# Ledger of designs, part 80: designed miniproteins, single chains, continued (4)

Each design is a single chain, and the fold is of that chain. pLDDT is the mean over its residues in the fold that is shown.

## One batch from the design tools (miniprotein)

Design m14949
Fold by ESMFold2-Fast:
Structure m14949 (fold): chain A 57 residues (1-57)
Amino acid sequence: ATAAAEQAAGDHTDKLIRDKVDEILKRIREAAERSDPETRENLELGIEFVKKMAEKL
């Protein structure tokens, strides 16, 4: 019973992290679209890295 409540709190934290990651990814994509090709590629690599990290949650 107590473990289930703690797991629900963890799930809530994961959702908050995912929402923040989505907002950050959105901002990075907007910056990438306004950037030069080299900066765009670096930002795209950053987006892929963040996605891979989020998948481990």
Scores: mean pLDDT 72

Design m14950
Fold by ESMFold2-Fast:
Order: structure tokens, then C-alpha cells, then sequence
Structure m14950 (fold): chain A 73 residues (1-73)
């Protein structure tokens, strides 16, 4: 389960990982505005969201399009 892997890697609860993943799905990779918005909605530091996004990028949960690179779960 992706949420368990993210929770273990980033050092957060599985429930928090699930919420971050739901909010990041379909959003632009490396968008500071998006990461700050997700952090505020979930109630975590923006650095936590950045670490989740970095892990997703490293594992290939991304889709490249003509308009940019997006997180795809």
C-alpha cells in the first residue's frame, strides 16, 4: 500500500500520508503554491509535503505532459 510506504519513508502516520496523497494526486510537481496549499489543508509542515512529493517522483508516480509534470497515483 503506497500510503504505508510514504508514512514509513517520511515519518508520518498512514492516515496523514493518505490525506497528502489524495490532495497531491493530479497536481503539478515542484509547485511551491500547491505544496503550501496541501500542507495547510492537511495540517502538516510544507517540508513534509515536499518530502512526500520527492518520494513519489523517485518511485515514478509522475506523468509528463506538454503543460508540465504532474503527480499521478
Amino acid sequence: ELAKEVAEEVGISVETAKRILEELDGRALDSDTTYRMVARKVGVPVETVRRVAKYLKEKGYVQETASGTFIKL
Scores: mean pLDDT 85

Design m14951
Fold by ESMFold2-Fast:
Structure m14951 (fold): chain A 74 residues (1-74)
Amino acid sequence: MLTPEEATRLLAKANELFKQGKLDEAKKIFEEVAERYPKYAALVYNALARMLEKAGKTDEAEKYRKRAIEVSKE
């Protein structure tokens, strides 16, 4: 409830796209939410990394984990 309703709706859509195997579309939405809501960027990138890892995209997951660390260190 501490997140904008729009951000929550976009993340739900991205999660659904990921379940359908539409990884690139899901990634685009996660990146958009992280950019528009910087307060949640680390959380969003960690969620995306976890999903990519489960899909076998280990190298991509590692990139997003590093991105999450970079945005959270401030």
Scores: mean pLDDT 77

Design m14952
Fold by ESMFold2-Fast:
Structure m14952 (fold): chain A 90 residues (1-90)
Amino acid sequence: MEEVLEKARELVEKMIEAVKEGNFDEATKYLVELIRLGAEHPEVREEIADLLIEGANKIMKENPDNLDAQVIAALAIMGAAVLRREAERR
């Protein structure tokens, strides 16, 4: 489980770095991979959702005047919400 969380932290850092570089296509790929990782690992889904929110907040804080960065942050928040709802499926 710690291995999955370390991979999730790495993906968040890569997403944030891609946004800083203006590589929004690459940032989106890391975002999708992070959401998929949370969907595939229910035991760490809440922690991955929290990492998505943390990453989104960092992106918004560091890129307040960049619309593309704000869109990536909004998508990360939506991804976290989807992961949390998946945990409620019966």
Scores: mean pLDDT 82

Design m14953
Fold by ESMFold2-Fast:
Structure m14953 (fold): chain A 116 residues (1-116)
Amino acid sequence: LEKNETGLTELHLAAYNGDVERVRELLARAREEGTLAELLLAQDNYGLTPLHLAALRGHVEVVRVLLEAAREAGILAELLEAKDNEGRTPLDIAETLGNEEVLEVLEEARREAEEE
């Protein structure tokens, strides 16, 4: 996976910017290349995955798209449990920022991962 000087992939940047179309394009490419799980779980120099950045910025639709890709790749639990360098999951970030829509989506995905 190509990373810049701060450890960001193109998916990190698209997720941070809320660019849903670019996120979908990058995930489609990763499916064809067999790198979907690796791309979704990629951490920058701060331990942040693309899901952490989408949650940080409150991009609900990007969060939904990333979670669906994680279900497809069989790594939903791993992605939801991924911790940054401060020990925070995407859910912890959303809770700290008070973004109720992102919290609802992440809590629903966590329930699915635990009960499936």
Scores: mean pLDDT 87

Design m14954
Fold by ESMFold2-Fast:
Structure m14954 (fold): chain A 88 residues (1-88)
Amino acid sequence: ELEKRVEEAFKKGIEEAKKLPKRDAERQSAIYFTAGGLEWAAAQMGDREALPRAAELFAYSAGIDYALGDKENAERSLKLAREAVEAL
């Protein structure tokens, strides 16, 4: 189920990026990535409920980056999303 939510978040990120000017999409990706990092940090401190949120937020960021042609950042964010899923 979490893998499906990660896939859906990635697709929603792509859709969101198509609706925004490039600069706004870049900002939104950075916001999702930062939020995902904060949830990941909370999970590492013992809040396991944060893992699904971290995974989805990294996937949203990855989807936006992918739609913008930033494949390197998209791949990095997807790797972090997968790590959060595997840690669950």
Scores: mean pLDDT 87

Design m14955
Fold by ESMFold2-Fast:
Structure m14955 (fold): chain A 78 residues (1-78)
Amino acid sequence: SPLDQLVAALEQYLRYARANKVPDEVTRESVDRMLSTVPDPELRARLGALFDRLLANGLSEADVDAFVEEARRLAAAA
């Protein structure tokens, strides 16, 4: 589905940003652009809140894994 493709793209980008020490501001801009394609405003807000917590926690591997797992659950429920 388009949502599954979005979650896969978010995972790929977040792992890239973590590996390459991309600045938080640039990471936020890129993720916000990807999330802007989500038509459901409630789902968009929930994914945004998950990302805000992930970024605040410093993009650890475990936190990225947890974000992807929760984002997949939210996408499946939509």
Scores: mean pLDDT 86

Design m14956
Fold by ESMFold2-Fast:
Structure m14956 (fold): chain A 89 residues (1-89)
Amino acid sequence: SNLAIAHNNLGSALGNLGKLEEAEEEYKKAIELKPDFAEAHNNLGSVLGNLGKLIEAQEEYVEAIRLKPDFKEALDNYRALLERSGQIK
């Protein structure tokens, strides 16, 4: 859906402005419109991680990887999250 892509792009723009809670809302709208949108799940994970919502961030990265197992950015972000939370070194 073009609308799902638009919400994902708006989330990215808001995230770049440091408006993390607004970015979260827009990524969630993108996922509601397109549940299999791996990039939106990855982007939501990143914003949730920055908001300190580490469990929710982990769940979103896992979903992005489930939807696209070769999604290098999501794999790298997930690993970085686990390192930041002390779960891996």
Scores: mean pLDDT 89

Design m14957
Fold by ESMFold2-Fast:
Structure m14957 (fold): chain A 64 residues (1-64)
Amino acid sequence: AAERLRGLLVPDPENVATQLERLDLVRKQVPSLAPLIDEAERLIREEGKVLTDEGVVFLEEQAR
């Protein structure tokens, strides 16, 4: 799952703060996703990337 998530991030430094805020809300609503969200937040902070639309869909699928 984490390896798949890494391929679903693209460089977008202007939207990093907004993406992190959205992921924090998802983490609070779906605690079972915390390990995947932690990995995504790490990559977003370290590489200045954000999730693609496909990446958002992937996280929603993991919540099921």
Scores: mean pLDDT 75

Design m14958
Fold by ESMFold2-Fast:
Structure m14958 (fold): chain A 56 residues (1-56)
Amino acid sequence: SSTEVLVAQHELEVMKKTLSKEELIELLERRRAIALEKGLPDVAELLQQEIERLKQ
């Protein structure tokens, strides 16, 4: 929707191709915290949904 969400989606796809599942979860949790601190709730939600999917 916003430019920030589109950038986050692109970065997520790159990370999914380059990192292990464990490394990806750790990085996504860190980036989600940063998104919340910066007031980007749509980005934080995108990252949270991927974290939950990976932990299944």
Scores: mean pLDDT 83

Design m14959
Fold by ESMFold2-Fast:
Structure m14959 (fold): chain A 73 residues (1-73)
Amino acid sequence: MEEVKQRLREAGERAKRLAAEYLRKQGYSEEEIKEAEERIEGLTEKIEQQPEEEQKEALKKVEEEIAELEKAL
């Protein structure tokens, strides 16, 4: 079931881009933005190591967070 992992990776990349854009608009430093991106990357990697059912649950939550972040932009 590589489809869930692929979607999770895509969501993680999207989350990093949106977080960077949001933080930059809020006046955060490039260092703080980099830290946020690294945190998102680490979380995505940890989720990919979970069983498929846990990956699906995490994907739902990540997609919800992405929607909230897009709304904040």
Scores: mean pLDDT 77

Design m14960
Fold by ESMFold2-Fast:
Structure m14960 (fold): chain A 55 residues (1-55)
Amino acid sequence: MIDKFSEELSEKLQKKGLSEEEIEKERLKAWMEHNEELEKKYNADAKKHAEEALK
């Protein structure tokens, strides 16, 4: 949960002139997808590091 990410997303959506409802929907969707991708990257990197340690 990163505040900077939420702020940047909200600012970009507001500049596009989207309605408040559309902004909220896009924020939720992008936030969930971004969070899932971050977790995948973190887990993949940790797994790679562990595998390299076994060499």
Scores: mean pLDDT 70

Design m14961
Fold by ESMFold2-Fast:
Structure m14961 (fold): chain A 68 residues (1-68)
Amino acid sequence: MEERERKLEERRERWEELLELVLTDEAAAKALARELLLEAGQPALDDAELDALLAAWREAIASGAHPP
């Protein structure tokens, strides 16, 4: 039991890794964001939409604000 909670923790760790990658490795951040959004049941975003989303997250992180 608790496999669901472990998977949620793994997803949270991957999301935190994504926020770090958004500032350090845009290509890796884009790939990870795509995977995490698909796992969350979000519609498939094209490259331009992903680029815009990652740019917004970079600005939010740089200003110390919560990513949108």
Scores: mean pLDDT 72

Design m14962
Fold by ESMFold2-Fast:
Structure m14962 (fold): chain A 81 residues (1-81)
Amino acid sequence: SAVDAELQRIAKEHPEVALELRRIMDDVQARLEAGMPRDEVRAFADKKLDELAEKYGLTPEQRERLRALVDAWLDRLIAGA
């Protein structure tokens, strides 16, 4: 999938960012499975992605690409239930 291809690309080019992103995704999934509302989970994810972007000095464009990736991944998880 496009999501899996982009995650693999990030892991190859920026392994430290990929590790942090995976942790964010795992935390987001755990919160969804615990029954947290989608809007709250999305707000949590956005905050964590902003923190990741600040930590690694990502551009606004790179940050928006990560948000789009996580959004697409979340939509896939929810649709698969």
Scores: mean pLDDT 82

Design m14963
Fold by ESMFold2-Fast:
Structure m14963 (fold): chain A 105 residues (1-105)
Amino acid sequence: LRKKLRELSSLETGYNIRSIGYELDGDKDAAFAARRQAADLTKQQGDVYKKLGQNQIADLLNQISDLQLQLIDAVERGDKAKAAALQAQISQLNQQLSQLSLQWR
C-alpha cells in the first residue's frame, strides 16, 4: 500500500506540472482537465490511507479533493472571491495533512 501511495503521489505531481505547461501554452481546457486528474489522484490516495486504517488522513484527502474540484469550477467561472476562499481552505487542510503524515511516519 505504501508503494501505491508513492505511485499516486508521483502521478499527481505529473498532472500538476502538465497543468502549468498547458496554462503557459494558453490551453486552459487542457490545464483544467489536468487539475481535475490531480484532484482525483488526491482522492485515490485517501482511499489507500483508509485501507491502512488512517481514517483522519483519508478524510482530509477527500476534503482536499472536493475543494480542489470546487476551486477549478470557481476559476472557470471567474469567481475570484470564491476561488481565494477555497485556496485558503485547501492550504489549511494541507497543513493538517502534513503534520499527520509526519506523525504516522
Scores: mean pLDDT 83

Design m14964
Fold by ESMFold2-Fast:
Structure m14964 (fold): chain A 61 residues (1-61)
Amino acid sequence: MDEEHEAVRRLVELVAPLLRRGDLEGAEEEMRRFVESIEDPEVAEMVRRAGRTMLTHARQR
């Protein structure tokens, strides 16, 4: 239905396991590669923002 929701879901699936094991570098790299694969610049911007939030949350512990 919404490409934006689907993209964020895929981001979570890719980076959440890495964040759970403390692999911040791997999570950041995976996020970057995923964002580069997004054709819609508005969706790419949204995913970048979501990934940034996930990384800052992980860094707080």
Scores: mean pLDDT 77

Design m14965
Fold by ESMFold2-Fast:
Structure m14965 (fold): chain A 77 residues (1-77)
Amino acid sequence: MLEGEIHLALGQMALAVGDYETAAKQYEEAIELLKDDPELVAIALENLAKAYEALGEKEKAEEYRKKAEELFKELGK
Protein backbone atom coordinates (compact mmCIF):
# COMPACT_ATOMS: atom_id res chain seq x y z
CA MET A 1 0.00 0.00 0.00
CA LEU A 2 2.61 2.58 1.07
CA GLU A 3 4.78 1.73 -1.98
CA GLY A 4 1.84 2.40 -4.30
CA GLU A 5 1.20 5.76 -2.64
CA ILE A 6 4.87 6.67 -3.12
CA HIS A 7 4.56 5.89 -6.85
CA LEU A 8 1.43 8.10 -7.03
CA ALA A 9 3.42 10.95 -5.45
CA LEU A 10 6.36 10.41 -7.82
CA GLY A 11 3.98 10.42 -10.80
CA GLN A 12 2.42 13.68 -9.64
CA MET A 13 5.85 15.30 -9.27
CA ALA A 14 6.90 14.07 -12.72
CA LEU A 15 3.71 15.55 -14.25
CA ALA A 16 4.42 18.87 -12.51
CA VAL A 17 7.88 19.14 -14.13
CA GLY A 18 6.70 17.90 -17.56
CA ASP A 19 8.41 14.49 -17.40
CA TYR A 20 5.45 12.63 -18.91
CA GLU A 21 7.33 9.38 -19.62
CA THR A 22 8.34 9.08 -15.96
CA ALA A 23 4.83 10.10 -14.84
CA ALA A 24 3.25 7.32 -16.97
CA LYS A 25 5.69 4.72 -15.61
CA GLN A 26 5.09 5.75 -11.99
CA TYR A 27 1.30 5.70 -12.39
CA GLU A 28 1.41 2.25 -14.04
CA GLU A 29 3.43 0.93 -11.08
CA ALA A 30 1.01 2.61 -8.66
CA ILE A 31 -1.97 0.89 -10.33
CA GLU A 32 -0.31 -2.53 -9.92
CA LEU A 33 0.60 -1.92 -6.26
CA LEU A 34 -2.73 -0.31 -5.30
CA LYS A 35 -4.96 -3.03 -6.82
CA ASP A 36 -6.69 -3.49 -3.43
CA ASP A 37 -7.63 0.22 -3.27
CA PRO A 38 -10.01 0.98 -6.17
CA GLU A 39 -10.26 4.69 -5.27
CA LEU A 40 -6.50 5.20 -5.63
CA VAL A 41 -6.44 3.02 -8.76
CA ALA A 42 -9.11 5.27 -10.32
CA ILE A 43 -7.06 8.38 -9.48
CA ALA A 44 -3.90 6.77 -10.92
CA LEU A 45 -5.77 5.78 -14.11
CA GLU A 46 -7.06 9.34 -14.56
CA ASN A 47 -3.57 10.81 -14.16
CA LEU A 48 -2.03 8.10 -16.39
CA ALA A 49 -4.51 9.21 -19.09
CA LYS A 50 -3.29 12.81 -18.67
CA ALA A 51 0.34 11.69 -19.02
CA TYR A 52 -0.39 9.73 -22.20
CA GLU A 53 -2.38 12.65 -23.63
CA ALA A 54 0.64 14.91 -23.05
CA LEU A 55 2.84 12.31 -24.82
CA GLY A 56 0.50 12.35 -27.85
CA GLU A 57 -0.67 8.78 -27.15
CA LYS A 58 -4.33 9.68 -27.71
CA GLU A 59 -5.67 6.10 -27.91
CA LYS A 60 -4.01 5.07 -24.63
CA ALA A 61 -5.13 8.30 -22.97
CA GLU A 62 -8.76 7.64 -23.93
CA GLU A 63 -8.54 3.97 -22.85
CA TYR A 64 -7.25 4.83 -19.36
CA ARG A 65 -9.67 7.77 -19.00
CA LYS A 66 -12.61 5.43 -19.70
CA LYS A 67 -11.29 2.87 -17.20
CA ALA A 68 -11.02 5.59 -14.54
CA GLU A 69 -14.58 6.81 -15.27
CA GLU A 70 -16.00 3.27 -15.09
CA LEU A 71 -14.22 2.60 -11.79
CA PHE A 72 -15.39 5.91 -10.26
CA LYS A 73 -18.95 5.03 -11.34
CA GLU A 74 -18.69 1.60 -9.66
CA LEU A 75 -17.50 3.30 -6.46
CA GLY A 76 -20.50 5.64 -6.45
CA LYS A 77 -18.33 8.69 -7.15
Scores: mean pLDDT 83

Design m14966
Fold by ESMFold2-Fast:
Structure m14966 (fold): chain A 61 residues (1-61)
Amino acid sequence: MSSLEKLKALDLPKEVQVALAVAQAEEALRNGDLEGARRMAEIALEIDPENERAKAILERV
């Protein structure tokens, strides 16, 4: 692909988007931001409903 086509296709893979949302939810929990943690975990579950880490975060908030 040309460089421009690669740039347009640089939507993060679904798996990467889920991992980032889960990581941000875990960081929010460490900072005491329960609302942020819940929101990011919910976003991860909208992308991957079977994500065990996101479900575990929701159980903690």
Scores: mean pLDDT 74

Design m14967
Fold by ESMFold2-Fast:
Structure m14967 (fold): chain A 119 residues (1-119)
Amino acid sequence: SLAEKIREYAEEAAKRVREALGEEGEEWAEAILRAGEAAVLTLEDPERGEELAEELERESPVAGLLARALRLAVLAGLDPRYAAEAQAAIAEAFRALRAESPGLAIAGAAMIQRVLEAL
């Protein structure tokens, strides 16, 4: 299912971040896994997906931007009316991730790209 693919892509991105950032990447790996779960919940339970994205934003604004970008990417795949909002959110998330670390930006961009390709 698309949900299983999103979880797989999140696990791959988390592994990449751990490899790129070492011990400093563990917190970001957990944030990536939670951002992926928010995207999955957009398909299964949209209200809980929004709540998880808001929780992530309170803990880490950058992780919240990634979660929102992934959720909007999923929504855009289901309904093209979200395409412009998804593109803007993806660009904002990429800029924020890049400001933290190039390795984090590469992992996040790869995850978003794979989610878009799965739609």
Scores: mean pLDDT 85

Design m14968
Fold by ESMFold2-Fast:
Structure m14968 (fold): chain A 56 residues (1-56)
Amino acid sequence: SDVILRNAMHDLGLSEEQLREAVRLHEEGASPREIAERLGISVKLAGNLLRALDAS
């Protein structure tokens, strides 16, 4: 629903389902490494996603 998050999804190549799961894990205090493992993405990409979430 947020334009910033939607743009981040497109730029990072993530699905909406992956974004929702990342938000849930971030709210639970998961590290970028844990989010990367759960979503099957790189730690760098997980870190970029968390930075985008903090900016929204």
Scores: mean pLDDT 75

Design m14969
Fold by ESMFold2-Fast:
Structure m14969 (fold): chain A 55 residues (1-55)
Amino acid sequence: MKETIEMFRKMADVVDAGMAKLQEARAAGLSDEEARELARKVFDEKLEEMKKELE
């Protein structure tokens, strides 16, 4: 239903934001471990925003 479609769209945005941060960090010369931690932080932040919007 509409809620499910919106959830998948928001989840795609969360994933895209995390991947963008990972690529940005790696391009900036950060280690893979540091880049992954930054991407995870962005992913968690965007996931929390998504949860708030769905409630």
Scores: mean pLDDT 77

Design m14970
Fold by ESMFold2-Fast:
Structure m14970 (fold): chain A 69 residues (1-69)
Amino acid sequence: MLSEEEFDREVKVAFAEMYIGIGDYLESQGKYEEAAEAYLTASKIYREVGLNDQAEEAEKKAQELLEKK
């Protein structure tokens, strides 16, 4: 069963994954600025839970999309 710490971490990871999905959707609609904001939000959450590799991936994606403005 999930501990209190595991539950909090899982909830934050779920939020980060949700923002990645929002970013992917907005990118598909050509809304690159909004998509980049979603990816940056996911990156911040990933860093809070110590998933630095996932955070860096999201940051790189956001930067790539901002170049398409």
Scores: mean pLDDT 81

Design m14971
Fold by ESMFold2-Fast:
Order: structure tokens, then sequence, then C-alpha cells
Structure m14971 (fold): chain A 57 residues (1-57)
């Protein structure tokens, strides 16, 4: 697994935490960063997480 995939997974996890705390603006930023650095499945997960949070914001 690439270092970029791990970085994207960490950013998604931080974004989910921000969303759970109601900070949707921070969650969106973190998911966008995850999409930028992520590849393959990690990027796809970040894209889905971003769609979910945008529906709630």
Amino acid sequence: MSEKALEAEILVALGRMAAALGDYELAIRLYEEAIEVGEGEARREAERALEEVRRRA
C-alpha cells in the first residue's frame, strides 16, 4: 500500500471526526485533501465521504 493511500485514509478519518462534531466545513476540506492525495480505493472512499457530508451541510 502506498504512503499516499495511508495519508488519504488518515484524512478521511479526521474528516469523519470533524463531521461527527458538526464541523462540516472542516470535514469538506479534509475530504478534498484526501481526494487530492489519494489513489484507487482510498480516493474513492474520500469521494463518497465528501458526497455524504455535502448532503448534510
Scores: mean pLDDT 79

Design m14972
Fold by ESMFold2-Fast:
Structure m14972 (fold): chain A 57 residues (1-57)
Amino acid sequence: SSAREEMEYLVEKLRELGHEETAEELEKRFQEALAAKDSRAVMETLIEAARRLKEAE
């Protein structure tokens, strides 16, 4: 899905910048949201990942 592709991109960039632990936490949260079919949690996790990347840049 486009949400999954976006999350993969954000997680990869966070890992490249040395934020491996943050990337793992966000990836876990995203997978839990997908498993729960919680569209709100999926979107909130994407927004958080994007914010974390922006702050890391």
Scores: mean pLDDT 85

Design m14973
Fold by ESMFold2-Fast:
Structure m14973 (fold): chain A 57 residues (1-57)
Amino acid sequence: MSDKELELEIQASMYRMKASVYRQIASLPSLSPAQKAEALAKAAEYEAKADELEKKA
């Protein structure tokens, strides 16, 4: 494994953690539907970034 491959795996893991946090935010009962949609969109964005990095690793 190259240093770049390891870095990509670390970055992908970090983005997956961020996606998980935004999904938890989206599950909060006090949020409006618009706020929940924004949090879910952010989670999907981070998962897409993680997927792309893992494909390059």
Scores: mean pLDDT 81

Design m14974
Fold by ESMFold2-Fast:
Structure m14974 (fold): chain A 57 residues (1-57)
Amino acid sequence: MTGEEAERRALRIYLQYLEGKISREEALARLRELYDASTDPEARASARGAIEALEAL
């Protein structure tokens, strides 16, 4: 998975949480799964950034 693909997926999960479509726990779980599935350092950084942003809310 490329960094751009990971960023788009992370953003989609984050937006679903902000729209009330998924819980905070579900959003964090999906972002952690995205991080674990990402082998590219840039993709992992994108997923981690989204986790940190969500946890800061």
Scores: mean pLDDT 79

Design m14975
Fold by ESMFold2-Fast:
Structure m14975 (fold): chain A 70 residues (1-70)
Amino acid sequence: SPVEEFEKLIEQAREAIKKGDFEKALELYKEAIELFNNNELTEEERERVMKLLKELEEEFEKAQKELYEK
């Protein structure tokens, strides 16, 4: 399933963020975006993937702000 592939990439990107490996996290994020653009998804699958991408983007923003403020 394309959604399962997305979930794996998002999970790996989150783990990379937690480890401070922002370069790897960004690469995984780009791979997830490319899968989204290159796959035909149902409405429900698209909603799920968009939610996961939004959550990942929020985690990036939080991690970046924490590094800047601390």
Scores: mean pLDDT 77

Design m14976
Fold by ESMFold2-Fast:
Structure m14976 (fold): chain A 67 residues (1-67)
Amino acid sequence: SEEEAAERVERAALRAYVTEGNTKAGEIMAKARKGEPISEEEIEELAEITGLSKETVRKALEYLSKL
């Protein structure tokens, strides 16, 4: 589900922040929560940071934009 995709992305983003100090994943997710447009480059970057597929990332960002 989109909610499960969002949970997976949030957990991976938190791991990247704690282990690597990477804030970019959190910034992209914050943009989605505000309803700001997310570029394909940001989707690719979030997928790379989280190690999740672009499809999972897109579902997560879509879910966050509906909140």
Scores: mean pLDDT 83

Design m14977
Fold by ESMFold2-Fast:
Structure m14977 (fold): chain A 79 residues (1-79)
Amino acid sequence: MDGLIETGSRLVRLALESGHPELAAQTHRDVSEQQQKGDLEGLAQTILQGADQLGQLDPSRRDEAQELKQQVQDEYQKS
């Protein structure tokens, strides 16, 4: 869970750096909600969806969005 939260925080930072504070705020809220529920699958899905949305909003961030998706997969398999 902690690794997924860290990945979610990185997504929030990238969204802010890309000029999408609304995506950052939504991702932060959704990550916090899933963390409170202890829902690892929900947390992973939230980050994957946010990463896809970041890549669509900022094509220059596609590689970073893909790295975030890979980090989610790696962390989920270690759990």
Scores: mean pLDDT 80

Design m14978
Fold by ESMFold2-Fast:
Structure m14978 (fold): chain A 77 residues (1-77)
Amino acid sequence: SAAEKRKLINRLIALELRIIGLELDIEKLEKKIEELKKIDSEENKKEIKELEEKIKELKEEIKKLKEEIKKIEKELE
């Protein structure tokens, strides 16, 4: 039905917007890592490692959201 299709489209839009937000968060963290790399210190090395792990977690979340989008796109075909 048109109502069911509309719910799927709204969910797809919400997932795509969430992915954009997560990608922007990753870019901010990557920029912070580049700034920290300018100074060779043990404190900065520790913070870089923590930020890299956070980026990894965000990328895994994006991957899961993209798989949900693929399922919705197949239902809309």
Scores: mean pLDDT 89

Design m14979
Fold by ESMFold2-Fast:
Structure m14979 (fold): chain A 107 residues (1-107)
Amino acid sequence: VDELIEQLSSPDPEVRINAALQLGALGDERAVEPLIEALSDPDPEVRKAAIIALGAIGDERALEPLLEVARNDPSPEVRRLAAGYLLGNAKDPEVRAEARRILEELR
């Protein structure tokens, strides 16, 4: 886990993508805060990997950061992915309703 968390800071975006996806597959809650930071990565593919990983872990700490991504990310594809995970994973019906509206706007 610690080595993969360190790899999220690699200068190579391919290494950061792979690290995020592996952290998600391991499901270790220690990765949640590092993956939330990866939602601000300059590479949209790294941000997508962080969304997938946070969705796989299912920790509620990710819900508010994922809402910010769904609302504000410069990439429509990244926003769509974040909104899709919120719709499937958020327990709050208001959060799910907002995620659904975002997805409808991105059609």
Scores: mean pLDDT 83

Design m14980
Fold by ESMFold2-Fast:
Structure m14980 (fold): chain A 86 residues (1-86)
Amino acid sequence: LDLKPGDVIIRFTLARPLSDEEFARIEQALKAHPVVGPKLKGISLDASRTTLTVVTEQGPGLAAEVANILADLGVRIVGVEVETVK
């Protein structure tokens, strides 16, 4: 993943592990979103499948938009960390 200064790393702590099917649905929804999709650089799950990491280019409200997409898909989020690449 080619990270640039200003890119945003959003880490979501989830209430339960995601299945492969649920992860694929999330990836498709993020890629299809008119605001998030063009700025999406990557998406990944940790080994426990309970931490979802979404990487985007810099843009206003992107972390909130990603969280809204996850909530609309029924993903229960218990924590969020947002980090800007320096």
Scores: mean pLDDT 83

Design m14981
Fold by ESMFold2-Fast:
Structure m14981 (fold): chain A 95 residues (1-95)
Amino acid sequence: MSYVAEVVRLYDRVKALFDAGKLDEIEKLADESEDYRIVATLVFLERGELEKARKYLEKLSDEQLEKARDTAWILGLPEEVRRKLDELIEEVRKK
């Protein structure tokens, strides 16, 4: 599907921005696009930035939270990262 190719591209871009220290650009992209918000969350989780990941997850609808789980699987993220995502989604849903 088109979504798979696009989410890989967005993820690679956000990772490059994170590694370059351009966190302000990541925040701007995440504020403007739900897909960027999802991939930014996943990059922050992978890099141990749990509070930034939580902040972005709080802005997602229930359907988008499930899309984030699917996206983590599509990207082939490590089991530990996917487990942390599941924990944060549960915390956000229990507000």
Scores: mean pLDDT 81

Design m14982
Fold by ESMFold2-Fast:
Structure m14982 (fold): chain A 82 residues (1-82)
Amino acid sequence: MELYEEYTKPFEEGKKLFEEGKKEKDLEKLEEAIKKYEELIEKIEKRAKEGNSWPEDLKELLKEAKELIKEAKAEIEKLKKE
């Protein structure tokens, strides 16, 4: 399994959307970042449920994706108050 193509690349794409959404105050980009992270989390959790071994790299990526979803939701809440 190539972790980059399946997991790291989608994570980086989501992070780019998150950073651009913060800089531009763009709700749609922040919402897209959340969606990308949620899809990544679902993919990782599905892999674990199917009896596949959980590499430590995927566990750390899962943790980081969950943290970024919290940050993106906080940024959206701030923007909606403007």
Scores: mean pLDDT 77

Design m14983
Fold by ESMFold2-Fast:
Structure m14983 (fold): chain A 73 residues (1-73)
Amino acid sequence: MKVSPEESLKITTAIDYFIQGKFDEAIEIAEELIKTGSPFVRGTALLIKANALAGQGKHEEAKKLLEEALELS
């Protein structure tokens, strides 16, 4: 499965922000990837966004995104 260098860099940056506890920044990058990415990239971005929302205590919103990510699998 081919991922562009730009998409790969954005995924890595979003994960790095998540690890640092910068959940809003991780969500912002994930939302860009959801809009512009291939189905694989969109699925990965939904998982990043869901985990960041869970990190903020938004568990119901996180659960809904995880269900959407499963439908893309």
Scores: mean pLDDT 81

Design m14984
Fold by ESMFold2-Fast:
Structure m14984 (fold): chain A 91 residues (1-91)
Amino acid sequence: MSELEKLLEELEEIEERVRELEKKLLNGEVEDLEKALKELEELKKKAEEIRRKIMAHPEVTLSDLLRMFSLLSLIDVSIRMVEKKIKEKEA
């Protein structure tokens, strides 16, 4: 697999993990909200690092950029939803 394909695959794994965490939080299956917030911060930082690497890649195509922006949009929406739910439970 090319470096670019690996980076896009890593973004897909981050999106899947954020989605799974969102699902567990909505179902009341997350007991440690502080650990969940810490994991979200790590996932957000990792996604931003991957974005920078993709944007800097000399072989990046428009198709790759569109896939990256789509995945980043899904990650951002899901992270914001999880952060909101955590804040609501702590209040």
Scores: mean pLDDT 80

Design m14985
Fold by ESMFold2-Fast:
Parts: C-alpha cells; structure tokens; sequence
Structure m14985 (fold): chain A 69 residues (1-69)
C-alpha cells in the first residue's frame, strides 16, 4: 500500500542518516533527505503531507545524532 511504501522510505532514510552521522558525512545526510522528498513526491503526496513526514524524520534524526555524539 501507499502507507507501507511511506514507512519503508522513512525507515531507509533513517538508516542512511544514522550511517551519515557516524561517518560525519553531511553530503550523505543531505542526499538522504532529498531522496526521501523525491520518493514522497513520486508516491503522489501533497506538499503538506511531505512537509509533515520530513519534519517527523528530521526530529528522529536529531534524536539519533544526540545518541551517537
């Protein structure tokens, strides 16, 4: 389903962000967010839905960054 694909994209993005944080790779982190936004647009989400998901993933990434510091 569309919802399952959204959850998969979020999970993959968080895994990519975790590795980017470990490697101090700002380029990889930026690319992960860009790929997520593109993937969500391809699934036909509205700009409002995409913004909500990006905010959720960013919040989770901040928590991971604090834990991995």
Amino acid sequence: SKEEKIEELKKETLERLKEAIKNKDNKAARQAFEDLEKGLKELGLSDEEIEEILEEVQREAVRMAIELL
Scores: mean pLDDT 85

